# Ledger of designs, part 66: designed miniproteins, single chains, continued (4)

Each design is a single chain, and the fold is of that chain. pLDDT is the mean over its residues in the fold that is shown.

## One batch from the design tools (miniprotein)

Design m14423
Fold by ESMFold2-Fast:
Structure m14423 (fold): chain A 79 residues (1-79)
Amino acid sequence: EADLYLAKAVKLIMDKASELTDEIENLLRKLAQAVANGDVEEAVKYATELAKMVGASDEDIEKIVELVRKAAEAYQAAK
């Protein structure tokens, strides 16, 4: 009954993927708000949490954080 074990594994993966999607959406909303507010510190915090959650490499986390910092700083400079 290998098909039953596979079905159970797929269900567990889908359940975890759904939970991850909800958390990603929540973090993206918080990140977008922090960037729009020019809150560099908060934007970097949420960007780091989001990048780690999606399994980004340390190198990609650094790149993502740099881009988010620049975006938030640009919004801050426009105030």
Scores: mean pLDDT 76

Design m14424
Fold by ESMFold2-Fast:
Structure m14424 (fold): chain A 58 residues (1-58)
Amino acid sequence: MEEERRREEAIEFAVEMLKRDGAVTPEHIQRLMERFGLSREEAMEVLSEAIKRLAEEE
């Protein structure tokens, strides 16, 4: 689905933002909403997934 591709791109983008800033900020949520057309809830889920992905990285 188109939503699946967009979600994956959003997660990768969030991972990059977290690597640069080292912390989650409200601005990260806003950027995800604006760039990928996500709701606030969806943007928060993407950030949570990006955090999990970073933690699982070996």
Scores: mean pLDDT 76

Design m14425
Fold by ESMFold2-Fast:
Structure m14425 (fold): chain A 55 residues (1-55)
Amino acid sequence: GKEEKEKLKEEAIKIVKELASKRPLSKNEIYKEVAKKLGISQKTAKELYEEYLRS
């Protein structure tokens, strides 16, 4: 549902910020790590991050 999507989006952004603070990563590496930690596809991780950047 919408609530699950928003929660995943928040968790994905938190992971991205944590990874970016530790070392610079390529966008592909960020998506891969987010996907692995959240148990989602890299495509879904990319879509969540891009949606955040549009907000």
Scores: mean pLDDT 75

Design m14426
Fold by ESMFold2-Fast:
Structure m14426 (fold): chain A 61 residues (1-61)
Amino acid sequence: MGEEYFRKAKAEKDPEKRAEYLTEGFELLRDDPEGFIRLLQTVMGLSEEEARALWEAWRRA
């Protein structure tokens, strides 16, 4: 279900709106870190290292 927000973020050109979509995706997947990391890799094209770093940063916010 969170995949929809990551697809919207990838298509969005406005950085503020992109951040909002990514935040919604994070909130839906906050108890599924591997699912979040997988979607960042497959939908957003991030490396595993980049995806894990982003998860850690958002987990602390």
Scores: mean pLDDT 76

Design m14427
Fold by ESMFold2-Fast:
Structure m14427 (fold): chain A 79 residues (1-79)
Amino acid sequence: SELLQQAAAYLVQALEAAAQGDLRAAGDHFEKAGRYYEQAGDLESAIEAYETAARLYEEAGDREKAARLRKRLEQVKAK
């Protein structure tokens, strides 16, 4: 699946950003991975990616992005 390949590519970018200490960029990449997993119907992987992104946003001090993503998590978990 092209969607799963895109999700995997963003996971690699997220891990690279996290290794460099760029928590916000890591969160952005995990969020993108989660969106591709969600589009592919892999809701379990989408939830894991979104939870990781929300936590990274919280650690980066981006409370608004974290709150928005936690709201999306509730919507995905309801599927």
Scores: mean pLDDT 88

Design m14428
Fold by ESMFold2-Fast:
Structure m14428 (fold): chain A 65 residues (1-65)
Amino acid sequence: LEDLPEDERALVEKAVEILRRAGPLTPQQLAVALGISTSTAQRLLDKLVEAGLAVRDADGRYSLP
């Protein structure tokens, strides 16, 4: 991904692992799993989609491609 703070990079790594194990999932589910806000999880997932590391389905769930 583009330049991210170290904390964001750790969240990206954890989010990718969670998507690999439990995807597809919603931003709310990711937020609960990571202990972050739903808004932060939504932005994180959108960054992953933009980077080609995740895809969003018609139901608003995200998974690895």
Scores: mean pLDDT 77

Design m14429
Fold by ESMFold2-Fast:
Structure m14429 (fold): chain A 55 residues (1-55)
Amino acid sequence: LSEFQQLVLKFEEAIKAGKLEEARAIIEEMLAKDPNSGVAKVGEAIVKKLEEEAK
């Protein structure tokens, strides 16, 4: 798998495990590699929604 694909898989695992801080860090790495990535932008929105629900 490419490095980017590995980040996507790690993100999915972090979300499934409820590890929002880890998921956030993965999204930051994805955005650093490609700031216009639709996948990374969608992932960022998911993390923000879950973080707000956890408050």
Scores: mean pLDDT 79

Design m14430
Fold by ESMFold2-Fast:
Structure m14430 (fold): chain A 98 residues (1-98)
Amino acid sequence: SEAETFAQTYFTERYLNARSAAQRDAVVAAIKKGDPVGPLTALLRQVKIDYETQNKTSISNADFLAAAQVVKALYEKELGIKISDTDFQAAFKVAQQG
């Protein structure tokens, strides 16, 4: 979908290639302490905001869930972590609130 393509591009270009090593290190440090929910929530919320801003429309819950699943998979792959379904659902629900 367009939302999934946006999430893939966003994660690769704006998150992983962001010049802030400190932001990536903070995320990794939080995960090592057993708290992936906060950083994942912040990332999902920003993906939603940037998508809605770029497209000048509200993202549907279905499209946002699809985009969030792409972000989760890339986050796990690139940072070498696993996020439980419970933690993902917690992050996603908070991110939906705006």
Scores: mean pLDDT 77

Design m14431
Fold by ESMFold2-Fast:
Structure m14431 (fold): chain A 84 residues (1-84)
Amino acid sequence: MSEEINERVLQTVEDTERALEYIRSSTLSDEEKRQIIEQLRGAIEQMKAYVAANKDLLSPEVLKRVEETLKRIEELIAELESEL
């Protein structure tokens, strides 16, 4: 159970990090930037809620990876907002 949860969270982290790199490499309109900012904020809230619900089942290593990914999402939001 805990192993599967940790693997699922790591997969979500990896998929998220891949998506962030794709966004950074893309030419975006102001409308697309606004839509992405809202989606990224939603992703942060969902990830935080899932981690909080499963905190006792997540390894310290996985928690650290989540914290690093959340920080990267927040950095991208700030970057996109600065361009608007």
Scores: mean pLDDT 83

Design m14432
Fold by ESMFold2-Fast:
Structure m14432 (fold): chain A 70 residues (1-70)
Amino acid sequence: MTREENYKIGEVINKLKLGEKPPKEYKEYAKKAAELPLPTVSHDDPQRQQKSQQTLEEIREKAKKAYEEY
């Protein structure tokens, strides 16, 4: 995967975090974002760790919905 592709996937994730729908030309990147495995995050605060995992899962679901609508 190229740097440009990774950057665009990141833009899709950021837009979905803000509740914005990325443009149709980002459909492929939204699909790739939805297919990414959820990374394991580690924090000294267990509550922060749970929230981080939930946020990643929510973003993944939003990405799936976005590319299905394009």
Scores: mean pLDDT 66

Design m14433
Fold by ESMFold2-Fast:
Formats: structure tokens, C-alpha cells, sequence
Structure m14433 (fold): chain A 65 residues (1-65)
């Protein structure tokens, strides 16, 4: 029961992270048109943050299982 709920939450979290990455990439592209450095910085920040959240979600699920 709980195992299935935890895995479902992990899946939903991964989808949210993917959507935020897609939005961040779009924002970075717009920023790059004005300033390449700002676009690269934004892309790097979004990637690092989303990777951290993904790993935290996976570790939390593993701990609860």
C-alpha cells in the first residue's frame, strides 16, 4: 500500500521536475538572446536545482520503503 503511494509520489515529482526544466530552458533561451552569460547561468542553476530535488525525492522514497 504505502510502497505504491511512495512510488506514485516519486513519479509525480519527477514529472514536475521535468516540466520545470523545460520552462527553465525556455527562459534561459530568452535570456541568452539578451545576454549569453545570464542564459547560461540560469540554465545551470535550473539544472543543479532540479537534479538536487530529483535525488532528494529518490532518497526519501528509498528511506520510506
Amino acid sequence: KEEEEILKKLKEKEEEIDKRREEGEKEAEALERQNAGLGLMHRSEVYAKTEKERKEAEEKAKELL
Scores: mean pLDDT 78

Design m14434
Fold by ESMFold2-Fast:
Structure m14434 (fold): chain A 60 residues (1-60)
Amino acid sequence: VEELEKEIKKLQEEYEKLLAKYQEAIENNAPQEEIDKILAEIEKVNKEGDKLNEKLISEL
């Protein structure tokens, strides 16, 4: 359980960093390719988070 909590915390930190990077890219009028890449990374983190949450629930 402790290992899963640690992984979830890391994903939350990664998500927050990506969200900040996304906001920065929008403010700086970054190329659409860069914005799309950030969004893809955010989606990947969300998908991993859902998987870890399912594992956590199954261990409760």
Scores: mean pLDDT 79

Design m14435
Fold by ESMFold2-Fast:
Structure m14435 (fold): chain A 106 residues (1-106)
Amino acid sequence: MKEVEELIEEARKAAEENDKEAALEAVKKLIDKITELTKKYNDPKISDEEKAKIKKEIKKLTEAMDEAESILDPSTQNKLATEYTSGQIRAIGDAIDKELEEKKKS
């Protein structure tokens, strides 16, 4: 909980102060955290209550990421968007593989 709020505050502060270096660092940290949460969200064993909590956290982190990213140069934004998208695709792929592996055990 505190970690998510600290990342959001760091990103928003960087955006507000127009600190491009701090914003870039904040976005990278947010991408890593969102990717971690996406892997958990797509786990077939996760409860609906845990999914709801993770969805809320991802939404808040994504909004903070958008705020920090908005002060970065377009080329940097495109590179970060590519890294984010690739991470999300891998997380979904990992979840599918885990589901298929579990079906083999039953």
Scores: mean pLDDT 77

Design m14437
Fold by ESMFold2-Fast:
Structure m14437 (fold): chain A 65 residues (1-65)
Amino acid sequence: MIELEMAEAMARMLASALGAEVEIREEGGKLHITVRLESEEDAERARKMLEEIGKNSGAEYEVEL
């Protein structure tokens, strides 16, 4: 559960840092994170950060432009 809480906190920090919209859903003990961005450069940064979150917490993520 600490891993899911950390993943949520990191996703919210990404939203704050990049001015992005973040949608977080929890289903069956798995966290789903969707991040919307307006630039491809910010999307690339978000993707790399979300890959780290996913590896450490098992969260599923998507990046949308």
Scores: mean pLDDT 72

Design m14438
Fold by ESMFold2-Fast:
Order: C-alpha cells, then structure tokens, then sequence
Structure m14438 (fold): chain A 63 residues (1-63)
C-alpha cells in the first residue's frame, strides 16, 4: 500500500510528524483499513504516545 510505504520511508528519515500525517490521511480516506490502523498503532507505540490512538479513533468516528 502506497501510503504505508511512504510513511515508513518518512519514519526512517526521522520525519515522524510527516509519517503520522500520511497515515492519518490514509485513515480518513479508508477508516476500515486494518493494515493502516496496525501501522499507525505501531508508530504511536514506538513514539511513546499510544493514548493518541483513542483520540484519532473518536475523531474519525465523528466524521
């Protein structure tokens, strides 16, 4: 999946905010895509902010 590959590349370049923005955009386009959610959870865990996932889920549920 193009968004996941792009996000991983940005993450490797230490561009964490840009990587998360790409994944968030992908989730807005397809919130039912488990693969994108899995990568997003992985990034949040690695960055030490797993609680941010709940906020994103609530945001997308309201949209």
Amino acid sequence: MKYIEEAKKLYEEKKYNEALEILFKALEEDPSNEEIWKEFKKFLDELGVPELLEKVEKYLKLK
Scores: mean pLDDT 74

Design m14439
Fold by ESMFold2-Fast:
Structure m14439 (fold): chain A 74 residues (1-74)
Amino acid sequence: SKEEEARRIMLETVRRFQERLEKEGFSQDEIDVGIQKLAERLKELYDKEKDTLTPEQMREKFEEIADEVFKELS
């Protein structure tokens, strides 16, 4: 289903984001805050755009949000 695909993309985005923060030497507390912030923004985008975006477009938007959150933590 489209919902299941979106959930998979969200989980992939969060995993990649966590790995990036770990590789860059962020503390566990900073990683936890970053993941929470990312999850909230991804959920907001999904709720707003779930019927308008393709899975590929949603993946692109999720990665853009992950980059924004990363910059806010740096």
Scores: mean pLDDT 85

Design m14440
Fold by ESMFold2-Fast:
Order: sequence, then C-alpha cells, then structure tokens
Structure m14440 (fold): chain A 61 residues (1-61)
Amino acid sequence: DDGKQSALAGAKAGEAGDAAAASAAGYEMFRVTGNPDAKQAAEAGRAGDAAAASAYARKAA
C-alpha cells in the first residue's frame, strides 16, 4: 500500500526537522486513507512540531 510508504517518508522528514514536508505527507496520507494518526501528523507539522509529526507518521505507517 503506497500510503505506508508516504507515512514512512513523512516520519523521516519530521526526524530530519522538516516540519513542512512532514505536514504535506501527513495530509496526503489522511486524504487517501482517512487514518487519524496521519491527520495528527499533518497538524503537528503545520504547527512546526517536527518531532510530534514524525511520531504520528510512524503510527500511521
């Protein structure tokens, strides 16, 4: 499932401190799958919290 790869890419971006990339990946995952952890990752990334975005993206994967 391509959604799992998007979630993992978002998690890695968040770990690297790229909150904007983590947010974009989280929204794409949420749009495709409806996974609430992906929505949380997207919202954390938009708030600039790359660490939280990474953690939620890992849960979505």
Scores: mean pLDDT 76

Design m14441
Fold by ESMFold2-Fast:
Structure m14441 (fold): chain A 65 residues (1-65)
Amino acid sequence: SPKELEEKYRKLVLEHKYDEAKKLADEGISSMPEERKQLLKEIADKLREIGDSAQRHFLNGEPIV
């Protein structure tokens, strides 16, 4: 189900398995209701923010917390 797919996606993200999470999203997107697509977009935006934050800390020599 879309909810199970989303839950699996979240679990992969929490385990830092981003490549597997992206693959799951890509494979499931066409079969997802619009509401679930919106949630995945929000998760993707959050992942980007985390990535950007980590890169800023790396460039500034600060530890990632």
Scores: mean pLDDT 62

Design m14442
Fold by ESMFold2-Fast:
Structure m14442 (fold): chain A 82 residues (1-82)
Amino acid sequence: MSELQLLVAEASMALIQAAVLLTAAKNKGNEEAAKLAEEAAERLARLVDEAAATEDLERARELAEEARRLAEETKKEVDKIE
């Protein structure tokens, strides 16, 4: 894989993490946690699309890092309300 493809994969992994949080929150019946995870997943999907569309390695790196941070912050917020 090129480094660009690896960065897109990293952003995609962040989206998968948010989707896992959403599924877990839904299974627990926690509507507040589900809403946070759903909003994060929507933002992460946009970041993945932007990373996949760019040919600029530095932009892709910034997008992947933003995606990773968003997923981590969302998990912390979900953990606080559970």
Scores: mean pLDDT 84

Design m14443
Fold by ESMFold2-Fast:
Structure m14443 (fold): chain A 67 residues (1-67)
Amino acid sequence: SARAEALAELGRALASPEQRALLREIADKLREIGDALDEAIKKVKEAKKAGDEEAAEAARAEFKARG
């Protein structure tokens, strides 16, 4: 909830300067990881959308030729 987030923010403000710096670093790293994951998912979806039918058709043709 918004109240829980506000209490967490207050807790960070009351923490030592060292703890605040560490919490910010952790938050920044988690954000970077999230952004990288979202970009990877987007690229996979775009690649699948661009080649899905042609790649599937080629795979079926290859299996049929071998069997």
Scores: mean pLDDT 66

Design m14444
Fold by ESMFold2-Fast:
Structure m14444 (fold): chain A 84 residues (1-84)
Amino acid sequence: RIEALLAEVEARMAEAAAATGRPLSEAERFAALLATLHGLLDEGRITEEEAVAVLQARFPELSEEEARALLRGEDTERNRALGA
């Protein structure tokens, strides 16, 4: 299931990169990941635990606490740095 979610996020980022004709920036990749996870959470298609696991798999330096804060749109140093 987590592998399927990672594949969906990677496919979306690959489509965006192909459409722009350039690699996506770190901020653009992060925004695409958060948008995908928020959409799935809002539709009830995934749990918060699955979303946290996807964030940690994509950004292994994230703690569980940081991943949850990012999902909730809370003001964190990392969220400001990556999400502007």
Scores: mean pLDDT 69

Design m14445
Fold by ESMFold2-Fast:
Structure m14445 (fold): chain A 81 residues (1-81)
Amino acid sequence: GSLDELDLPEEVKELLKRASEFLRTIKEPSEAKERLERAQMALVQAAALYKAGELSEAEYQALVARYTEEIKEAMKELGYE
């Protein structure tokens, strides 16, 4: 499904869209690229589990904060402005 179907804050949805678009421009494998892909998948999974009622609000907020920072750091390491 679309990222817009997830119970994520709008700024986080925007970050995920930007990360996905940026990943399409990166051809070379790297630890930072793998970290970005993993963090993006983990954040989407956390949102899906929260929507399904399998995560508490506190657990969900902690995971969103953690993976959002991992996405930002990996994007910065890969040269994103």
Scores: mean pLDDT 80

Design m14446
Fold by ESMFold2-Fast:
Structure m14446 (fold): chain A 63 residues (1-63)
Amino acid sequence: SDEELAALLREAARAVATDPERAVALLQKAGIPEEEARRLVAEAVASGDPGPPLTRAYLALKD
């Protein structure tokens, strides 16, 4: 459901700074392949802003 997907992505966003492996696992649970999930988390860590990469992931999963 949209609510479950959004909740997983919010948890991933919160985990990026403290537990990036958990963020990867949450994105995989949402339906993102491991390699792409790791890339998105790495982008979020490098930028210091999980918003843009995780918003793109959400929109891709919804389409």
Scores: mean pLDDT 81

Design m14447
Fold by ESMFold2-Fast:
Structure m14447 (fold): chain A 58 residues (1-58)
Amino acid sequence: MLAEALKDVHTSNPRFLSFKKGDILEVLEVRPDGTALVQSLSTGESGWVGTGTLKILS
């Protein structure tokens, strides 16, 4: 499942993913607490993000 980042996110926590507005992310898991495990298609890096930062595309 693909998602688009709605805003820039910068984090120094290695558990969470940093990304820029407009980045396309593969959604791997969604949790009921409002977090998702995603992988960046541009960098290949994976991490957790808040689902409110994502627009689901498919």
Scores: mean pLDDT 82

Design m14448
Fold by ESMFold2-Fast:
Structure m14448 (fold): chain A 57 residues (1-57)
Amino acid sequence: SEREELRARAAAGDEAATRELALASLVDKGVPREEAERIAAAPPEEQDRLGVRVLLR
């Protein structure tokens, strides 16, 4: 599937694939696309903080 290809690319160090995978995962959890894009574009420390916040919803 497209997600398997994104995971393989992310594991190989593709930053764009990592971002796409994170965005898709957040949208699947019910995070609005706009918020998911903000989280995916944020620095790693902010992604951690926002990711934990989203998981607690």
Scores: mean pLDDT 67

Design m14449
Fold by ESMFold2-Fast:
Structure m14449 (fold): chain A 60 residues (1-60)
Amino acid sequence: SILEKAELAEKLDPEGTKVAREVGEKLRKIGDGLDRGLEMMRQGASREEGLAVAAEEGRA
């Protein structure tokens, strides 16, 4: 499972696992922002409005 692999990775390389976790969290936030922007565009917002929301939420 993903949890077993994460636990093993932390045991083998705790510093590298910490960096990978931080990068993964930043990528997740970017993805969340993009999903939010797309949902706004589906509801009639302009491309510019959707991209602005994606950038705002993705950088948090």
Scores: mean pLDDT 73

Design m14450
Fold by ESMFold2-Fast:
Structure m14450 (fold): chain A 89 residues (1-89)
Amino acid sequence: MKEEADKYLRKAIEALRQGKEDEFVENVKKALEKYAEYARSLPDPSERARVIAAFALTAVGLALESKNEKVRDEILKAATEAIRKVDAS
């Protein structure tokens, strides 16, 4: 699952570079979902929290490269949801 998360992250970075905001948001959301699934597969609750938090910070950092406030809000919401899904496991 980490490999699949990394694949969507790479697609998100490429979309951001091309100015394709819709593709950027969709690929970040998919990466967050796959990374949350990966985090939930880890046996240590502390490691699960660390892994999802690290990726959530990465996603928000990428969103800050966008000048579009709506894109930034969408990614922040998705990152918060991903953290919540891991905490609920």
Scores: mean pLDDT 81

Design m14451
Fold by ESMFold2-Fast:
Structure m14451 (fold): chain A 69 residues (1-69)
Amino acid sequence: SSMEELRKLINRLIALKLRKIGLEYELEQLKKLPETPERAKKIKEIEEEIKRLEKEIEEIEKKIEELEK
């Protein structure tokens, strides 16, 4: 049913948003430290993961909007 699919999408959305918040916090902490090549690499990896999460979040939010209309 659309309601069951909506529930699953909302639960997935919450999980992705929590993961993104955790990564944003980690990124903020890393940016407070002196820049080294190793930290620059880690920062880039986290920024790329955040971008992937943002894309997935946007796709799920669009699906939720479609199911609620």
Scores: mean pLDDT 88

Design m14452
Fold by ESMFold2-Fast:
Structure m14452 (fold): chain A 70 residues (1-70)
Amino acid sequence: MLSLEEVKEYMKSFYNDAIEKAKPYLTEEQLEEIKKIFEETLAKINGDIEKAREIMEKAGEKIQKIVDEA
């Protein structure tokens, strides 16, 4: 299982890579929405790894929906 620090680093790495690849194809509003989802996700990750996983999955679904609708 991943540690909480590994989960947070994974989320940051994933976010940075996804934003760099998606920037030319997304509107400024979509980019801000994705950023907000990521910031909220990181803020909710705490000492509970199971909750961290659920929060990550939910954030991933929201981000994928935005990208798919772009």
Scores: mean pLDDT 69

Design m14453
Fold by ESMFold2-Fast:
Structure m14453 (fold): chain A 95 residues (1-95)
Amino acid sequence: MEVRTRVLPTLAEGLEIGEELPAEEPLPGVVAATTAAFVDPEGRTVGMTAVVEVSDPAALEEAKELARRLAREAAERARPARTWEEAVAIAEAVN
């Protein structure tokens, strides 16, 4: 069964740039991981969240690793960004 992935910007309040939130399973078969990318002009930390959907519970750990990697890669691309709109454009470009 195919793994579905999506990247989106999120608020990463309390994180330092480059810091990662632990990969979580907010819904059964849906894994999310976040890496902090930049601070916006209002002083809010913006992160990039990668969401990975899997139907097979045996693939859950691989999905967590994939989500962490995609979040890190998206955050590195978003490093020079300064606004939420720029983060959205970067997320759309990697999807």
Scores: mean pLDDT 79

Design m14455
Fold by ESMFold2-Fast:
Structure m14455 (fold): chain A 66 residues (1-66)
Amino acid sequence: SADEEAARAAIAAAEAALAAGDVDTARQHLNKGQGAVVRLLSRGRDEVALALGRRLAELGKQLHAM
């Protein structure tokens, strides 16, 4: 789905931004990913939404360590 692709793209972009030390770009992509996960949950795509949400939470933890 478009929302799943958006969440995966946001995760990849956030990982790249974190590796580059770009906190602002990483935060922006994490916010986009969270929005996509919320849309997946609203459509009953619970398993994929929870898996992608866990990935976003782990990246958020890395952002806080910077």
Scores: mean pLDDT 88

Design m14456
Fold by ESMFold2-Fast:
Structure m14456 (fold): chain A 75 residues (1-75)
Amino acid sequence: MEEVKKRFEELVEKEVEEAKKEPFVVDARVESVEVEDGVVTVTIRVTYIEDGKEKTKTVTIRASVEVAEKYVEEA
């Protein structure tokens, strides 16, 4: 369980690093990774520029532990 959580977090962090290469993205960070009731919840904070202003939004990704495990196996 914790190993699947860590591998899923690493894959999400890789996607976040690729998102940081976008010209309108100032910063992107994984805020938390939680496993509860068989669901992996990853919270990502993205800071971006829109209309010349710096804005922040939170993106939440949820997957069942079974789906997360399959995702890390296929990656």
Scores: mean pLDDT 71

Design m14457
Fold by ESMFold2-Fast:
Structure m14457 (fold): chain A 64 residues (1-64)
Amino acid sequence: MSSAPEELRDRIIEAAARVIKAAVEVAILERQPESPENRARLAAARAELDRAQAELDRLMAEAA
């Protein structure tokens, strides 16, 4: 049975995985040719990375 600290740890691991996935997506899109379409996709991917990082930072603050 998971306690609240174990649940927080699991959420941190999941949030870290989301950050890694988002960072990989940004890196892939940064290698695309510069075009308005690719700039829009990259901007959306960076926004997703920012959201994922903010969630991880929030959970890490809860763990501190």
Scores: mean pLDDT 80

Design m14458
Fold by ESMFold2-Fast:
Order: C-alpha cells, then sequence, then structure tokens
Structure m14458 (fold): chain A 90 residues (1-90)
C-alpha cells in the first residue's frame, strides 16, 4: 500500500544519504553537499505525503498509530542527518 511504499522510499533515500555522507567525509565537495541537501528535501516531501495519508487512515487506528511512529522516527532521522551534513561541511 502507499504507506508501505513511503517507508521503502524513505529507507532507500537513507541508504543513498549514508553513501554520499561517507564519501563527503573523505572528500567534501560542493557537489556532494548539494546532493545531500537534495536528499534532505526529498525526505521532507515524503514526510508531508505521510501526513496527508494519516487523514485517510483515521478509520484504522493501528495504521494511524504506525504512521505517527514513522513520522516521529523520520523527524529524528532528518534532524540527525541535517546535523551530520553541517558537521562534515563546517
Amino acid sequence: NVHDELVLKMAQLNQEFSRLLRQARETPTSELRAQLEKLLQQFRDLQKEQLKIRQENVRTPAQSQRLEQLIANQDRMLAQMEDEVRRVFS
């Protein structure tokens, strides 16, 4: 379903982010910074999409609860990712 698809997309973006961040730690370039910032924007877009889906899932408490947990986890992940990018390029 769309809920599970969003989770998978976020996981994929996280893997790409980790790869680029590791590369940036060895060779920080403006190009790598731009790519990492683009991935952060993609995470924010997916998070907004998850919030919209919450309204559709209000009839199913279990799905609503799982979505809230995913959003909270993604918020924390985004904050950590933003901090890591700042640290690498500071």
Scores: mean pLDDT 77

Design m14459
Fold by ESMFold2-Fast:
Structure m14459 (fold): chain A 72 residues (1-72)
Amino acid sequence: AAERAFTEEEKEEMKRAAEELYEEALRAAEEGDIQKANLLAVAAALLYAAAGENEKALEVLKEVDEAIEKAK
């Protein structure tokens, strides 16, 4: 039973939302908005993790951090 877990439909919605937030985080990083980039990256990572995509969650945090450093 998945009584406390998210449904597959909810996980797919979370992955879509995470992807959109990830794209916004990269844009914010490129624009030099470090605080916005970090907040969006954390939000995207949490949504990926909640959807069971732990590897992708870590990748998002790493890629956004790298984009921030590259933009400096």
Scores: mean pLDDT 80

Design m14460
Fold by ESMFold2-Fast:
Structure m14460 (fold): chain A 111 residues (1-111)
Amino acid sequence: SAMAERKQRAMGLLDEASRAAVDGDAERLREVAEELERLGFPEAAELVREAAREAERGRLDEAQALVVRAKAVVAGEEEAKAFDDLEAGKNTLPHSGNIRKTIAAHLAAKA
């Protein structure tokens, strides 16, 4: 329960980080990184801090790639790929991790 709850919260934060990376909002990326570290995901936090630095340089594609990598660290490689497919092919989904994960898995199975 506690680990599953922390993981769901971290994925919600990473969804915010994805939007911040698209917008070039380095300050929001740093806020997300601090919260990820407090939730016990220091590796993901480090990747999001790197994304903030890339966003400051105007490298929004690299910032987005780093956030996708952070999702892979938190959720596992399969889930991160499914989320990437959703974000690349569809608009931002609801914050419900269960619905998002189910749709992402369905899309990943197609291509």
Scores: mean pLDDT 74

